# Designs tried in a protein design run: designed miniproteins, single chains. Part 28

Each design is a single chain, and the fold is of that chain. pLDDT is the mean over its residues in the fold that is shown.

## One batch from the design tools (miniprotein)

Design m1014
Fold by ESMFold2-Fast:
Structure m1014 (fold): chain A 105 residues (1-105)
Amino acid sequence: MREEILRLLDEAIRLAEEIIRLAADDPELVAKARELLRTLEEARRAVENEAPLDEIILLVGRAAALAGEVALLARERGDERTLALAERIAALVTEILELLERERA
């Protein structure tokens, strides 16, 4: 479980870093992508440090919301590539939330 969650978080972090690189000329989109990256990095640290499950769920849930905000901005800009990356991050964090909720049950 933990190793699988860390792998999914690592992929989401990589995709967030790619968004920051691709959207470098859009300060609003970059700011949201950096907030997303920071939240994903916090979630990864929480998982590594075996933080309480509820805290990890809260951080991953926040990352899901931020991925949605990045996707909305990308759609408004007509940035199809950034939109696709943000949607992929949203899918990854949703999968992580499902795995975390199974551990809770």
Scores: mean pLDDT 88

Design m1015
Fold by ESMFold2-Fast:
Structure m1015 (fold): chain A 55 residues (1-55)
Amino acid sequence: HMEKTKQLAEEFEKKARDYREMAEIAEKNGAHPKFVERLRELAEIYEKKAQELKK
């Protein structure tokens, strides 16, 4: 139970980090602001999911 929850939280934290990095790279490359915003939103969603699992 706890082990699987910890693994899932770590997976969500990795996804959040990956999306934040993608957003930063996209912004530096002049990607459309809406696209960058969507990547940041996805990062925030996964970060919140990870936090919920740690409660």
Scores: mean pLDDT 81

Design m1016
Fold by ESMFold2-Fast:
Structure m1016 (fold): chain A 58 residues (1-58)
Amino acid sequence: TLKVVKVANVLMKDLSVEEASRLAAAIYQGMPLEEVRKRALEAGASEDTVEEVVKIAE
């Protein structure tokens, strides 16, 4: 499974499909993981969801 798909699936626990897909695509486009973390939290993702995303994206 591609990292983008894994990240989007995790983010969809807390975020809409559209928002999760945009954030996952941002990682693929080279956005720093620190910025992705900030944006996910801002969008309403839980700390647990963000931790899982960072772990997958490493």
Scores: mean pLDDT 79

Design m1017
Fold by ESMFold2-Fast:
Structure m1017 (fold): chain A 67 residues (1-67)
Amino acid sequence: MMAELERLEELRREVERAAADMEGVSEEQREVARTLLEEVARWDREQRERLREEQRRAEELRKLLEE
């Protein structure tokens, strides 16, 4: 899970760097890059939400075990 989030962040940074380094690109190419960045951000958000849910569940179980 953590390794997957790190890969998503690396991909996101790589795309951002590529987009920043793209001089003379068409507006169509910029739209594609923007859409890709949005999709990556959405995926990253979903992965973090899933981890948060699992952490919350683990904390509930830990609380029960401590009682």
Scores: mean pLDDT 71

Design m1018
Fold by ESMFold2-Fast:
Structure m1018 (fold): chain A 94 residues (1-94)
Amino acid sequence: MAEEYYNKGKELLEEGKYEEAIEYFEKALALKPTAEAYLNLGQAYYLLKKYEEAIEYYEKALALKPMSEAYFNLGLAYEELGKLKEAEEYFEKA
């Protein structure tokens, strides 16, 4: 069931249905927290231009598992917020 919610969230994300993708990733995370589900939840918030929320979820992904994609996405989110020094530090970790 958690994997089914995660896969549906990914499909919705690819379709550009970001709010619906968030709902399914939240359902997946409620059943089983995974770094991948936190990463994709952060990406959905980033695509909605909710950069502070995206950062929170990317940090949660990294707390569970080191991921170059999470470091890169943190860099992008900090860049969008105009925090160029923090963005550079995260891009170097990716």
Scores: mean pLDDT 88

Design m1019
Fold by ESMFold2-Fast:
Structure m1019 (fold): chain A 83 residues (1-83)
Amino acid sequence: ILDNIPSSMKVGETLTVPNAGKLIKTVEKGDVVTAYFENGLEVTYPKGVVELKQEGDDLVIKAVKAGSIVFVKGKETKTVNII
């Protein structure tokens, strides 16, 4: 569910995305990574901007550097700006 995703985060903050399921694969295109999850969630981010951790079925995202991360699930898109 993307309605619980904030529009911004500060460096050092964590965001928990519940019930993302397991990481299926990552695809790298230059400095951009897209991570694909079992529930259909896709997370696109520049390399080194975030750290992804799996806690059960939940995805925990740690903001490491300023940048933008894009969440896509079905027809929904949400961008999070890290400042």
Scores: mean pLDDT 84

Design m1020
Fold by ESMFold2-Fast:
Structure m1020 (fold): chain A 67 residues (1-67)
Amino acid sequence: APVIALVLAETEEKAREAAERVRERYGADAGIPLVGLDVEEARKIAKEIEEKTGLLVGVVGAEIALA
């Protein structure tokens, strides 16, 4: 099944880098940058996307994606 990664970052620049890295290195079909949201809000968004699309959706911090 296609996999979507929601990438949490403090800045737009880190969010963009991490979203691209998740797509390229970790095999996610899409990386979506989220700036200024907390983990709970990102998890709510992930669950809503999963329920509406049937896709697998994960939440990843930019530090982890860039390591």
Scores: mean pLDDT 75

Design m1021
Fold by ESMFold2-Fast:
Structure m1021 (fold): chain A 57 residues (1-57)
Amino acid sequence: SALEIAEQELKRNSKNIPDFTEELQKEVMEEAKKLLEEGTPPLVAIVKSVRKVTIKL
């Protein structure tokens, strides 16, 4: 499913982001779920959500 693909991609990205806390991962997933509901592909949803959440760091 799209949600499962997004969750796997988030876990993969978490290894490469040194200050990527569980709280930030949860916020990314919340943003990604919103994009998935709007029809955004899961990989694009994760990329956009990670960028949006991490730009505040």
Scores: mean pLDDT 77

Design m1022
Fold by ESMFold2-Fast:
Structure m1022 (fold): chain A 70 residues (1-70)
Amino acid sequence: SSSKKKKEQAEDAYETAKSTVALARQMARDGASREAIEGLYEEAKKQASKTSPEKQKEIEEEGERVLREV
């Protein structure tokens, strides 16, 4: 069914977005440039746009926190 397929795609996108933000946080701790961190954050937001509003907010809040650390 289309609903099940959309849920599966949204879950995959959420996992990708979450992993990308986690990578951005690790890179920030390792002294990566702000430009590199911003690039990863934009990729994470793009993936999060395919998920629920609650998950999108979670990814955006975590990404903003990472950007404040650089």
Scores: mean pLDDT 79

Design m1023
Fold by ESMFold2-Fast:
Structure m1023 (fold): chain A 94 residues (1-94)
Amino acid sequence: MKEDIEEAKKLYEELLKQGKSRVEATREILRKFAGKSPSLYIAAVLSLLGDAIDEALKENKGDLEKIREKMAPHFAELDALVRELNAEIEKEKA
């Protein structure tokens, strides 16, 4: 179905086989598919953004609640996109 998703899946599996973490594998996919597949690019950016937000939360910078409330609708849309992308990847494996 989607050639970019199939190629990304193969690369992801190879990177994990090499001992790379999920985060490192996602960054490699981001580098390779930046500009090729907007869906994969957005999913990778969301993953990295999630890590950055978790780190800020652990630092307890006090303004996180306002950021969370403002960004909540955007995160919901991005979460839906990631879920849809995962469904496409599962469909391609068939």
Scores: mean pLDDT 60

Design m1024
Fold by ESMFold2-Fast:
Structure m1024 (fold): chain A 55 residues (1-55)
Amino acid sequence: MSGEADLSAIDPARVQVVSVEDGVVTLEGSDRAALEAAARALLEAGAREVRLRLV
């Protein structure tokens, strides 16, 4: 990873980290607002891409 992502900002009860691969983070959850907040935090921390799965 060229950037460090702060995964501790993610609520594991609402957002699950499915994978982290070369700065690409895949998140899964049923709460759209929590997914969007986690995606913003990861992108601000230097994640290359964030993929969201709404279930």
Scores: mean pLDDT 72

Design m1025
Fold by ESMFold2-Fast:
Structure m1025 (fold): chain A 95 residues (1-95)
Amino acid sequence: SKIEKLKELIKKMEEAVKNRDFDTLLEIAQEAVKVVRELANEIEDGLKGTIYLVRALAHLSGLQVAVETGNEEEALREAKGFIADLKDFIKEYEK
């Protein structure tokens, strides 16, 4: 299922954060946003789905900028925030 794929992507992002593999982290984050976009359309409260998608896109944008500028501290912050938001999204989806 897509929710199980999102859970797998979260674990892969947590491992990339641990290893400071920012290129892999960015690739996984891009895939996670695609999954969130599809799952967000299945949330009955369309506004909640949109809010999660907007937050995911904001974290992806921040992560991209941090990686491109070599700001490892900001990349880690954005990645951790993104992972936390994805975990909250899963809790909302599984209600």
Scores: mean pLDDT 83

Design m1026
Fold by ESMFold2-Fast:
Structure m1026 (fold): chain A 61 residues (1-61)
Amino acid sequence: MDVTELTEEQKEELINFMVKTGRVSEEEARRLLERNERGELSQEEADLLAEIMELKRESLS
């Protein structure tokens, strides 16, 4: 999926933000992004990633 393109900076910020939420460890956050790139994300994982990205955008808006 071409829409799955993440910059290195976005990836680092996403991992840090995910860890800060306390829902996932740093290792699990990295694994989630790797699974996303492979297209093997579960619906729950995809929703969690989308929610975190949206929440981060709102925090900076």
Scores: mean pLDDT 70

Design m1027
Fold by ESMFold2-Fast:
Structure m1027 (fold): chain A 76 residues (1-76)
Amino acid sequence: NAARQAAIDATMKAVKALLDAGYEEQALRVSEAAARAIDRRPDEVTRLLNEISKAAQAGDKEKVDELIRRLEELAA
């Protein structure tokens, strides 16, 4: 299951990037939302997680919060 594995990898990368940036609450939110959405929409989850990783590395907290909200909408 290549799509699911890619989403798991992207989740781990995003969580690490958020923790490295000091965004502990955001890291928890990402973990929970990804766990709920990963089996239904793995490709979309992977896309958002890759964008979250980039935003976290750039220190763009507003974009991190926006992207996490979109991930949570996929998880609903």
Scores: mean pLDDT 87

Design m1028
Fold by ESMFold2-Fast:
Structure m1028 (fold): chain A 61 residues (1-61)
Amino acid sequence: MAEEEFKKGKEAFEAGDYDKAVEYFNKAVDLDPSYREAAILATAAAIRKIGDEIDRELAAR
């Protein structure tokens, strides 16, 4: 169910696992395309993931 995948995405997001959060939120949207909250949080998780990767790249310089 879309709500179950959304819940897993929320748990991953709160744990800082943005890769898993994006995966679960995308599954929720795929199951219910009208689930706007899941789509919004998938975008937020993707932005967080990109920010973390940029920080790691900058730290490596």
Scores: mean pLDDT 78

Design m1029
Fold by ESMFold2-Fast:
Structure m1029 (fold): chain A 65 residues (1-65)
Amino acid sequence: MLSPEELALESEAGLLLIAGSVLKLQGEEEKAERVEELALKAIAAARAGDLETAREYLAKAREVL
């Protein structure tokens, strides 16, 4: 199972993916694609055990919103 920290990071990335879907529905497609890209990279980094890189991608995704 994922560590509690990995699970927390993946959960935040999941919320950002939902936010990206909402942006896409609003016609903000460029922002939506950037948020989704960064959130997916955060999930990949967290799953690889690179929690620092995962946090950096989540921070960048939040700045795009």
Scores: mean pLDDT 82

Design m1030
Fold by ESMFold2-Fast:
Structure m1030 (fold): chain A 89 residues (1-89)
Amino acid sequence: GEEALKRAQELLEEGLKAFEAGDLEKAKELFEEALRVAEPVKDTAEGQFLLGLAYAGLGQVYAEQGDFEKALELLRKARELFEKALELA
């Protein structure tokens, strides 16, 4: 559990740095990997929160690429995950 949470947090931080640097492809890869790594802890409040952050990051990447329909879909998913995290906390 704890190793997966730490790894997901590291990937999210790297994804944000890539996004801020304008490397949208690298940011996308890192946020997608964060989703994969957080999967074993999805039934925890922290796991749901980290999954939400990864979807929010992907949503921002798609918005920057001009795919607003996909961005909105991903941001709605992030909101649902944050709501589930609150219920589990």
Scores: mean pLDDT 89

Design m1031
Fold by ESMFold2-Fast:
Structure m1031 (fold): chain A 61 residues (1-61)
Amino acid sequence: SREEELARLLEEIRRALEAAGYSEEEIDHILQSARAFAASESDWTFLRRFLLGLRRDIEAA
């Protein structure tokens, strides 16, 4: 489902932030912002691309 894929993408982003050396407080802030955006965005294709891009940017840092 969309909800299952969203939860998986957010968990993947959390793991990428942990691997990049972000603190628990920074990770919580970033994920809270990502969840708020996800709650406001009805276009799943756009939201999915955005979250995949965020994960790629974190992994590239």
Scores: mean pLDDT 85

Design m1032
Fold by ESMFold2-Fast:
Structure m1032 (fold): chain A 58 residues (1-58)
Amino acid sequence: SLNEKIAELAKELNEEVEKIIKDGKARGASDEEIRKKIKEAWEENRKRVAELEKEAAA
């Protein structure tokens, strides 16, 4: 279902954000750099969700 696909994308986003934070801290990235990468991940997720909603709109 659409809801199941959106839930899977949310799970993938959470895992990606966790990895961004962990990898960023491990390499000494600034909080600003980490936030920028998180924002990019959120924007990509929003785009994918919107595409799924358009394709499943019925």
Scores: mean pLDDT 83

Design m1033
Fold by ESMFold2-Fast:
Formats: structure tokens, sequence, C-alpha cells
Structure m1033 (fold): chain A 108 residues (1-108)
């Protein structure tokens, strides 16, 4: 099962959080650069590839990633996709930019 949310973003910060086990959260930025600033709760480092960061809840624990966004001009889009392993999974995504706040809760 998969759930997704998309935000129009500029420069700023994103927090992506997977709650509990078996959730895989993928954060993809188009039109900018995504940089990992810090991680919590995940014993494995988030997988980073260009504009995409993936975070998994592992071993009974949730995982949190803190990201900086450098958006290139107008219409950069952050897409959050939660993929479950067959168990219920929940992810929270928050964005804080210049004069803008966006959030989503994804459940599968």
Amino acid sequence: ATASASFTVGGGRVVGRVLGDGGRLTLTLTGGTLTVVATEGDGAAPVVSGGTVTVEGVGGGGATVYLDIAASGTGATLTATLEGDGNPATAQVGYLGEGASRSATLTV
C-alpha cells in the first residue's frame, strides 16, 4: 500500500518522520537540492540519491530525517511517499519555508 502528498516549496527545512516499524518514507524534490542535516531513531543512515531521500522505520523504532531545501526558482515540488510492508504504517512530513508552512500525515 502507498500514500503520497505533494507540496510546492521554496528554500527552507523539512522534517520527515516514520512512526514505528515497516514504513518506508521517500522524499523527492524536483527543481531544487535536498540536503540531509540530521537523523534520529534510525540505526541505518537515510539513503540519499540526488533529489531523493529515503527513511525506514527499523527494529521497533521510528526514524526522523531533517533536511534543508535549496529550491531553484518557481515551482519546486516536494513529494512525500509512504510505502508499507503489509503492516499499518504512518509518516509525518512538515515543511517550514519563508512565510509558508506545509504538513501532511500519510497512513497505509
Scores: mean pLDDT 71

Design m1034
Fold by ESMFold2-Fast:
Order: sequence, then structure tokens, then C-alpha cells
Structure m1034 (fold): chain A 87 residues (1-87)
Amino acid sequence: MAELGVGAATPQGGSGSDIGRGVEGAAKAFRNAAELAQKDAGTKGPIAVGASTPEGGSYTWRGDDVEGAAQAGRKAAEEALKTAGLS
């Protein structure tokens, strides 16, 4: 399965990153990255998420909380894989 680099950031400046494999792996990585970003910023506010593949596919999406970020991460991973021709 394709490997995806994932990242999350809050408007308050917190950030987090992780690596996932496949869409579900990316969702778990986005949850972890989102939790790290909120902890770093000291907030539970909205989170911007992004995914990229080594093959050059990338996509970004916004979530409102950690669970929203995980769902957005699935969508970002699907779009990144599609853009890279790996879907």
C-alpha cells in the first residue's frame, strides 16, 4: 500500500505530523497529528490537514476537531492517491 505523509495545523500555530499507509492508516496518522497540533497550540479548535505521497500526489482538507480531522484525512489521502495515480 502507498505510504502517505500527513500533517495537521491549527490557526493558533500548533502543528503535528505522522506517516500512514493506505487510507485507513492515513486516518489514524491524521488523528495523531491533529491531537499533537491541538496539544502544541493548547486549543481544541479547527484543524487544517494535508496528505502527500512520495510519487508527488498531494491534497489538503479542513476538519473542525480530531474526529473531523481523521475523516478529512481519509478524503485527503484518497485525493492524494488519485492525483498520484495510485488509487
Scores: mean pLDDT 73

Design m1035
Fold by ESMFold2-Fast:
Structure m1035 (fold): chain A 87 residues (1-87)
Amino acid sequence: VTQAELDAGVAEIYLAVGRLLEKKGRFEDAVEMYRKAIELAEKAGDTELLAEAYRNLADVYEKMGKTQEAEKYRKKADELEAKARSR
């Protein structure tokens, strides 16, 4: 197991916890979890995981009524998804 594999694994845990908090309406706590997932996905170099983290962050901002922030992070997720999809 490499540090990158560990960072990616912990990022997935933060995403799962964030999604649970979001489902419970705990949007600020979900944002914190998604931001931690972004940091770890970046360290891991996991573009797909990073895209997922930004997508979840955009969705929670939309639920909070923060439309400008939601659009900003949705655009980041779309760009990362396009990059990850390359073959």
Scores: mean pLDDT 85

Design m1036
Fold by ESMFold2-Fast:
Structure m1036 (fold): chain A 95 residues (1-95)
Amino acid sequence: SKAWEYLEKGKKYAEEGKYDEAIEYLQKALDLEPDNKELQAEILYEYGLMLEKLGDLEHAILVYKRALELYKEVGDYEKAEEIEKRIKELEEKLK
């Protein structure tokens, strides 16, 4: 899948410390799979991770909340619980 290729490319740029390029490719992946809620949730979760690495914690929380709603919609409650915990940890860090 082209969306999966863009997700992998985004992850690779993140590993290289090229976070702006990583986010660009994650956005491109999102645009390709508008009807695949599970893939969109995964891509948004990775986007949140990249925003954390950039130090944009407030935007990371907003992106994680969007991923959380998508994981709940597809019935992946284990991943939703993991993301809720992550959001709480970041909100506590910002206090």
Scores: mean pLDDT 85

Design m1037
Fold by ESMFold2-Fast:
Structure m1037 (fold): chain A 60 residues (1-60)
Amino acid sequence: LEKSMRAGAEAGKAGDSAAAASAGYEAVQLDPTNEDARKAAEAGRRGDAREAAEYAEKAG
């Protein structure tokens, strides 16, 4: 979980919203109760790379 969310945060900071969304989806599959992971996936899906990175950092 932590490793996937760190990778997602770095991708999101680089502007790669698709990679950030993928990391968020994997994290939600591993722990569906992690609210920050879910929000990271949602932000990445919307193309909001910055917001995805912020929530990924909180989740990991």
Scores: mean pLDDT 70

Design m1038
Fold by ESMFold2-Fast:
Structure m1038 (fold): chain A 73 residues (1-73)
Amino acid sequence: MLTETQLRALLIAELTELWLQDPSLDTGKLSRMPLEEQIAFLRELIADPSASPVAKAAARRALEVLEELRERQ
């Protein structure tokens, strides 16, 4: 089972990938949002037809980490 520290490290890695693919997404602001707002944002990004496949893939992985963090609350 992954620790919270490991989950947060994975989240940082996936948000960094999102930032590299689309700097306008302001992943720094996203990381400071409440957990439910982060989840909602990533779900919207995944559903956005204009988002790149690479950005959507990173968003899906970040969402998996956030869902695990939410389950632990």
Scores: mean pLDDT 76

Design m1039
Fold by ESMFold2-Fast:
Structure m1039 (fold): chain A 95 residues (1-95)
Amino acid sequence: MEKKKAELEEQIENAEKVAKDLEKLIEKGKKNNAPKEVIEELEKLLKEMKENIEKAKEALEKEDYEKAEEYLEKVFEVAGKAQELIKKNIEYFLD
C-alpha cells in the first residue's frame, strides 16, 4: 500500500494548484469589478480549501490516510462550489 501515500501526495499537490488558480481568478474578478458579495464568498471558499489542504498534509504525515482522503474530498467539494459561483458570474472572469 505504498501506492496510496504517493496517490495522496499527488492529490495534495493538485489541490494546492487548484487553490492557486482560484487565487488568480479572485484577483481577476476584483480587476473586472465583480460584485463584492461574489469576491467575499470566493475568498471564504479559498480559505476553507487552504485549511483542508493543511489538515490533509497533517493527516498524511501521521499516516492517517483515511483522514487525508476525507480532507481532500472537502477541498474538491469546495472547489466545485467556487467553480459554480464563477460560472454564474462568468462575465467578470473572462479574458
Scores: mean pLDDT 87

Design m1040
Fold by ESMFold2-Fast:
Structure m1040 (fold): chain A 56 residues (1-56)
Amino acid sequence: SLEELRKKQVEEALKEMKKAIENGDYEKARFYADSALGIDPDNEEAKKLKEEIEKK
């Protein structure tokens, strides 16, 4: 379903965001955070991680 596809896209974006954070690539992390929030603006994990990288 389209809902399952959106969940998968959010999960992939969050995965890439976490990798970018681990590598200190905060520009890439922000890109993936914005991508995830563009698909699911209420995603609490994406919001929390974006807030953390904004401190850098």
Scores: mean pLDDT 82

Design m1041
Fold by ESMFold2-Fast:
Structure m1041 (fold): chain A 67 residues (1-67)
Amino acid sequence: SSLHKELLRKIGEIIRIIGELYDIELELKKELSEEEREELLKRKKELEKRLEELKKEMDELSEELDK
């Protein structure tokens, strides 16, 4: 099913985003300049927004699979 394949692709993207968020949290624990910290926090917000979008897309795909 093309829907199952799309779901697996989105799961893969979620795993990559979670990994990148983990790396950002590790970097944020280091002594950073204000500029470096602001860039990391901006990237974190962008990734968190994409993760919420993917969650909604997966919920929609899950509903289509139940129909």
Scores: mean pLDDT 84

Design m1042
Fold by ESMFold2-Fast:
Structure m1042 (fold): chain A 96 residues (1-96)
Amino acid sequence: HEKTAQTLVNRWFIKEGLANDPEVKSILLTASEILKQQGLLSDEEVKQLNQLKEEHSDLLSSSKSNIVSAKSIIEFYRNITVPVKVFFLMTVLTLK
């Protein structure tokens, strides 16, 4: 079982696609792709991510800036405490 907040929330986001802002969705989708490349996602999560990528391919065709933002988010999650990670993700999900 997974217990790190950043991984659990990103995995949940992959399944639920929870984001109202297209920019936030693009960043989180890119972050999830990086988690996939690092082998941190299960086969089910990879399958769900691939479906989300098909649905939002226009968002993923964007520049390196989204990849940099996603890397920064993942690195931020790894370097801070669980409560702060959860707060940051909730802020990103609700922000425009």
Scores: mean pLDDT 53

Design m1043
Fold by ESMFold2-Fast:
Structure m1043 (fold): chain A 79 residues (1-79)
Amino acid sequence: MELKVKILEALAENPEGLSQKELAEKLGVSQSTVSRHLKELEKAGLVERKKDGRYVLTEKGREALEYAKKKLEEQKNSK
């Protein structure tokens, strides 16, 4: 599964938001790796950075996550 999808899932489970460090620790990757993906997701409008530095999932991000999960599940369980 793509790291961006994992970031979106982690944010969906934590509606108050997660910092770059918390995401890196949860996903077992470097803060640099998370920062790069978060910037790309923010540019796409899928996540938003709060004034306190936490990232939250946007409505567009939630829709993108649902689409990605459904597409992955359909590929795995194709009849």
Scores: mean pLDDT 78

Design m1044
Fold by ESMFold2-Fast:
Formats: structure tokens, sequence, C-alpha cells
Structure m1044 (fold): chain A 65 residues (1-65)
């Protein structure tokens, strides 16, 4: 099965993208915006950039309430 012992970053790139999109949806993003964001994150995002985006989206949600 496809799991590894190396877990410095427990989330995969795909999981990071899904988590970001989930938070954006909770903030009121449209389905169209979510699809555009997914494509952009897949094409331009490295795993490290995706982790930073996830943290930024979480922070914005907490600040905006």
Amino acid sequence: MGFELEEPSPLTKEELIEEILKLMREQGASDEELEEARELLEKEGTKEELEKVLQAVKLKEELEK
C-alpha cells in the first residue's frame, strides 16, 4: 500500500490542495472560483507553497470571522 515512514510533511500535495479548497468554500468561494484555484495550485504550487497558502487561508478565516 502507498504509505511511507517518512512523515516530515504528513499531507500530500493533493491533500493540501483539497484542504485549501475546502477552506475557500467555507469562506464563500463559488464553484467556479474553486475550480480555477485548483488548476492554479496544481500548475504553480509546490508542496512548500501549498503549505504556506493553507496557513494563510486559515489565518484569514480566523481574522475575518
Scores: mean pLDDT 71

Design m1045
Fold by ESMFold2-Fast:
Structure m1045 (fold): chain A 112 residues (1-112)
Amino acid sequence: SPLAEEFRARIPDATQALLDTLATPNASFDDLVDAALEELRRLGASDEDLEKIREIIDVLSDTSMPPEERRKRLEELRKNSSPITQEFIDLLEKYGNILIALLELLEKLHNR
């Protein structure tokens, strides 16, 4: 996977479990998200942070949700967000891609 190679180059100390999931040719979106969230936990994200990030991902992945309702839900989630969750939302706004935002968040936390 090109994503696995990019991630390995940027975060060499990433867990083998994350790297194995990213390198799996048929890994689902959910598998990639789950692996990234477990790596975030290793880097100090709380269970509350991970739950809120997952809720944000679910909102963005819901194709039945109108764009205006999605915007309002994201604004509500932002209001009570931890610094880690806030940074994830900022990266989502910057990149427009969930997996890239997760990868950028992981790199920032690794480099702290």
Scores: mean pLDDT 76

Design m1046
Fold by ESMFold2-Fast:
Structure m1046 (fold): chain A 144 residues (1-144)
Amino acid sequence: MFTEQEEAFLQKYKEFTEKFLSDEEKEFLSKVPENKKLFVFSSLSDLALKKNGEVEKAVKFFQEAIEKDPNLAIAYYQLGSLKIFVLNEHEEGLEDLKKAIELKPDFALAYYSLGLYYLNSSDSPEDEEKGKQLLDKADELLGQ
C-alpha cells in the first residue's frame, strides 16, 4: 500500500502525463486490475513521454519531487525506470532503483524493473541468475 505522500506524488505525475495519453490508452488503463494499474500506467506514460519529446521534463519533475521528499520511493522508482529503459542512463538508473528498494523493501515494481535490466543488459550467467532472483522476489511481493 502506498503512503499519503506516494499517493499525492502519483496524482501529480498522472496530471503531468495524462495530456500525453490517448483516449484509447486512458480507456485501457481504466480496465486494468488495480494491482497492475501502476505498472501499466508507468509503462504507457514512459512511452508517451518519449513519443512527445517530454522525457527531460519528466526527469526534472521526479528530481524536484525527490528534492522535496528524499524518502519518496515511488519517485526514485519512476526516475530509475525512465533512465534505464528510455534514456539508456544505466548506472544512474540502477542507483535510483536500488534507492527505491532501500526506502521501500516491499516495492515489487522496483525489483521487477531491476530484474528485467539484468536479464536484458547482460549475457553473463551471473546477471541472468540475479535477474531471475529479482523477478521471483517481485512475484512473491505481488502475490501478497
Scores: mean pLDDT 78

Design m1047
Fold by ESMFold2-Fast:
Structure m1047 (fold): chain A 60 residues (1-60)
Amino acid sequence: EKAEKVAELTREELTKLGLSEEAIEAAVEYAKELAEEHPELSVEQIVDLAVAYGLLLEEL
């Protein structure tokens, strides 16, 4: 599923960047929401947006 794919990739990328568990979970939920509400967005576009959101919630 697209939602599973974006959640997995978002979690991997943010874990690599060293974000807090709270920011990672918030960004993963945002990615899942984007996958459900915006079927026109690619996996890559959703992950990029979710990563940006996660970074906004952290000092990085």
Scores: mean pLDDT 81

Design m1048
Fold by ESMFold2-Fast:
Structure m1048 (fold): chain A 71 residues (1-71)
Amino acid sequence: SKKAREEAIKLIEEAIKKTTDPRTREYLKELLELVKEGSSLSTLIGFALRAIGDGMDEAARLATEVMRILS
C-alpha cells in the first residue's frame, strides 16, 4: 500500500541519517531507490543477499524489515 511504502521510505531515510559509514550509506541509498521505484520482492531479496555477501549487515537487516513492512 502507499502507507506501507511511505513507512519503509521513512525508515530507510532515518537509517541513512544515523549512519556514519559511507559504504553503508551508499547501500541504504540504493535500497531507498529500489523502494521508491516499486521494485519487486525478488529484487529486494537479491539486494539483501548481496548486502550479506558484502558484509553490509545493517543494510541487510534494514532490507529484511522493509520487506516485512511491504508484505
Scores: mean pLDDT 86

Design m1049
Fold by ESMFold2-Fast:
Structure m1049 (fold): chain A 69 residues (1-69)
Amino acid sequence: MTHVRVYSYLGPREAAEAAARAEAARFEAEGLRASVAIQETPEGTLATTTASEAARPGEELVFTETRLA
């Protein structure tokens, strides 16, 4: 089973970007692949950090979502 961790922060743009970058750097230090997506919404900037191991063929993807703020 391929585990995908998703962390999201909704708030001011600078804080959201900083939180997402810090989370991505932490996951990369653990040997995971991390990516950051920044979206502007009417409620603020949504920054999402996704971290996963490389997917195995035929393996089920399991998503765990954590909201940081």
Scores: mean pLDDT 73

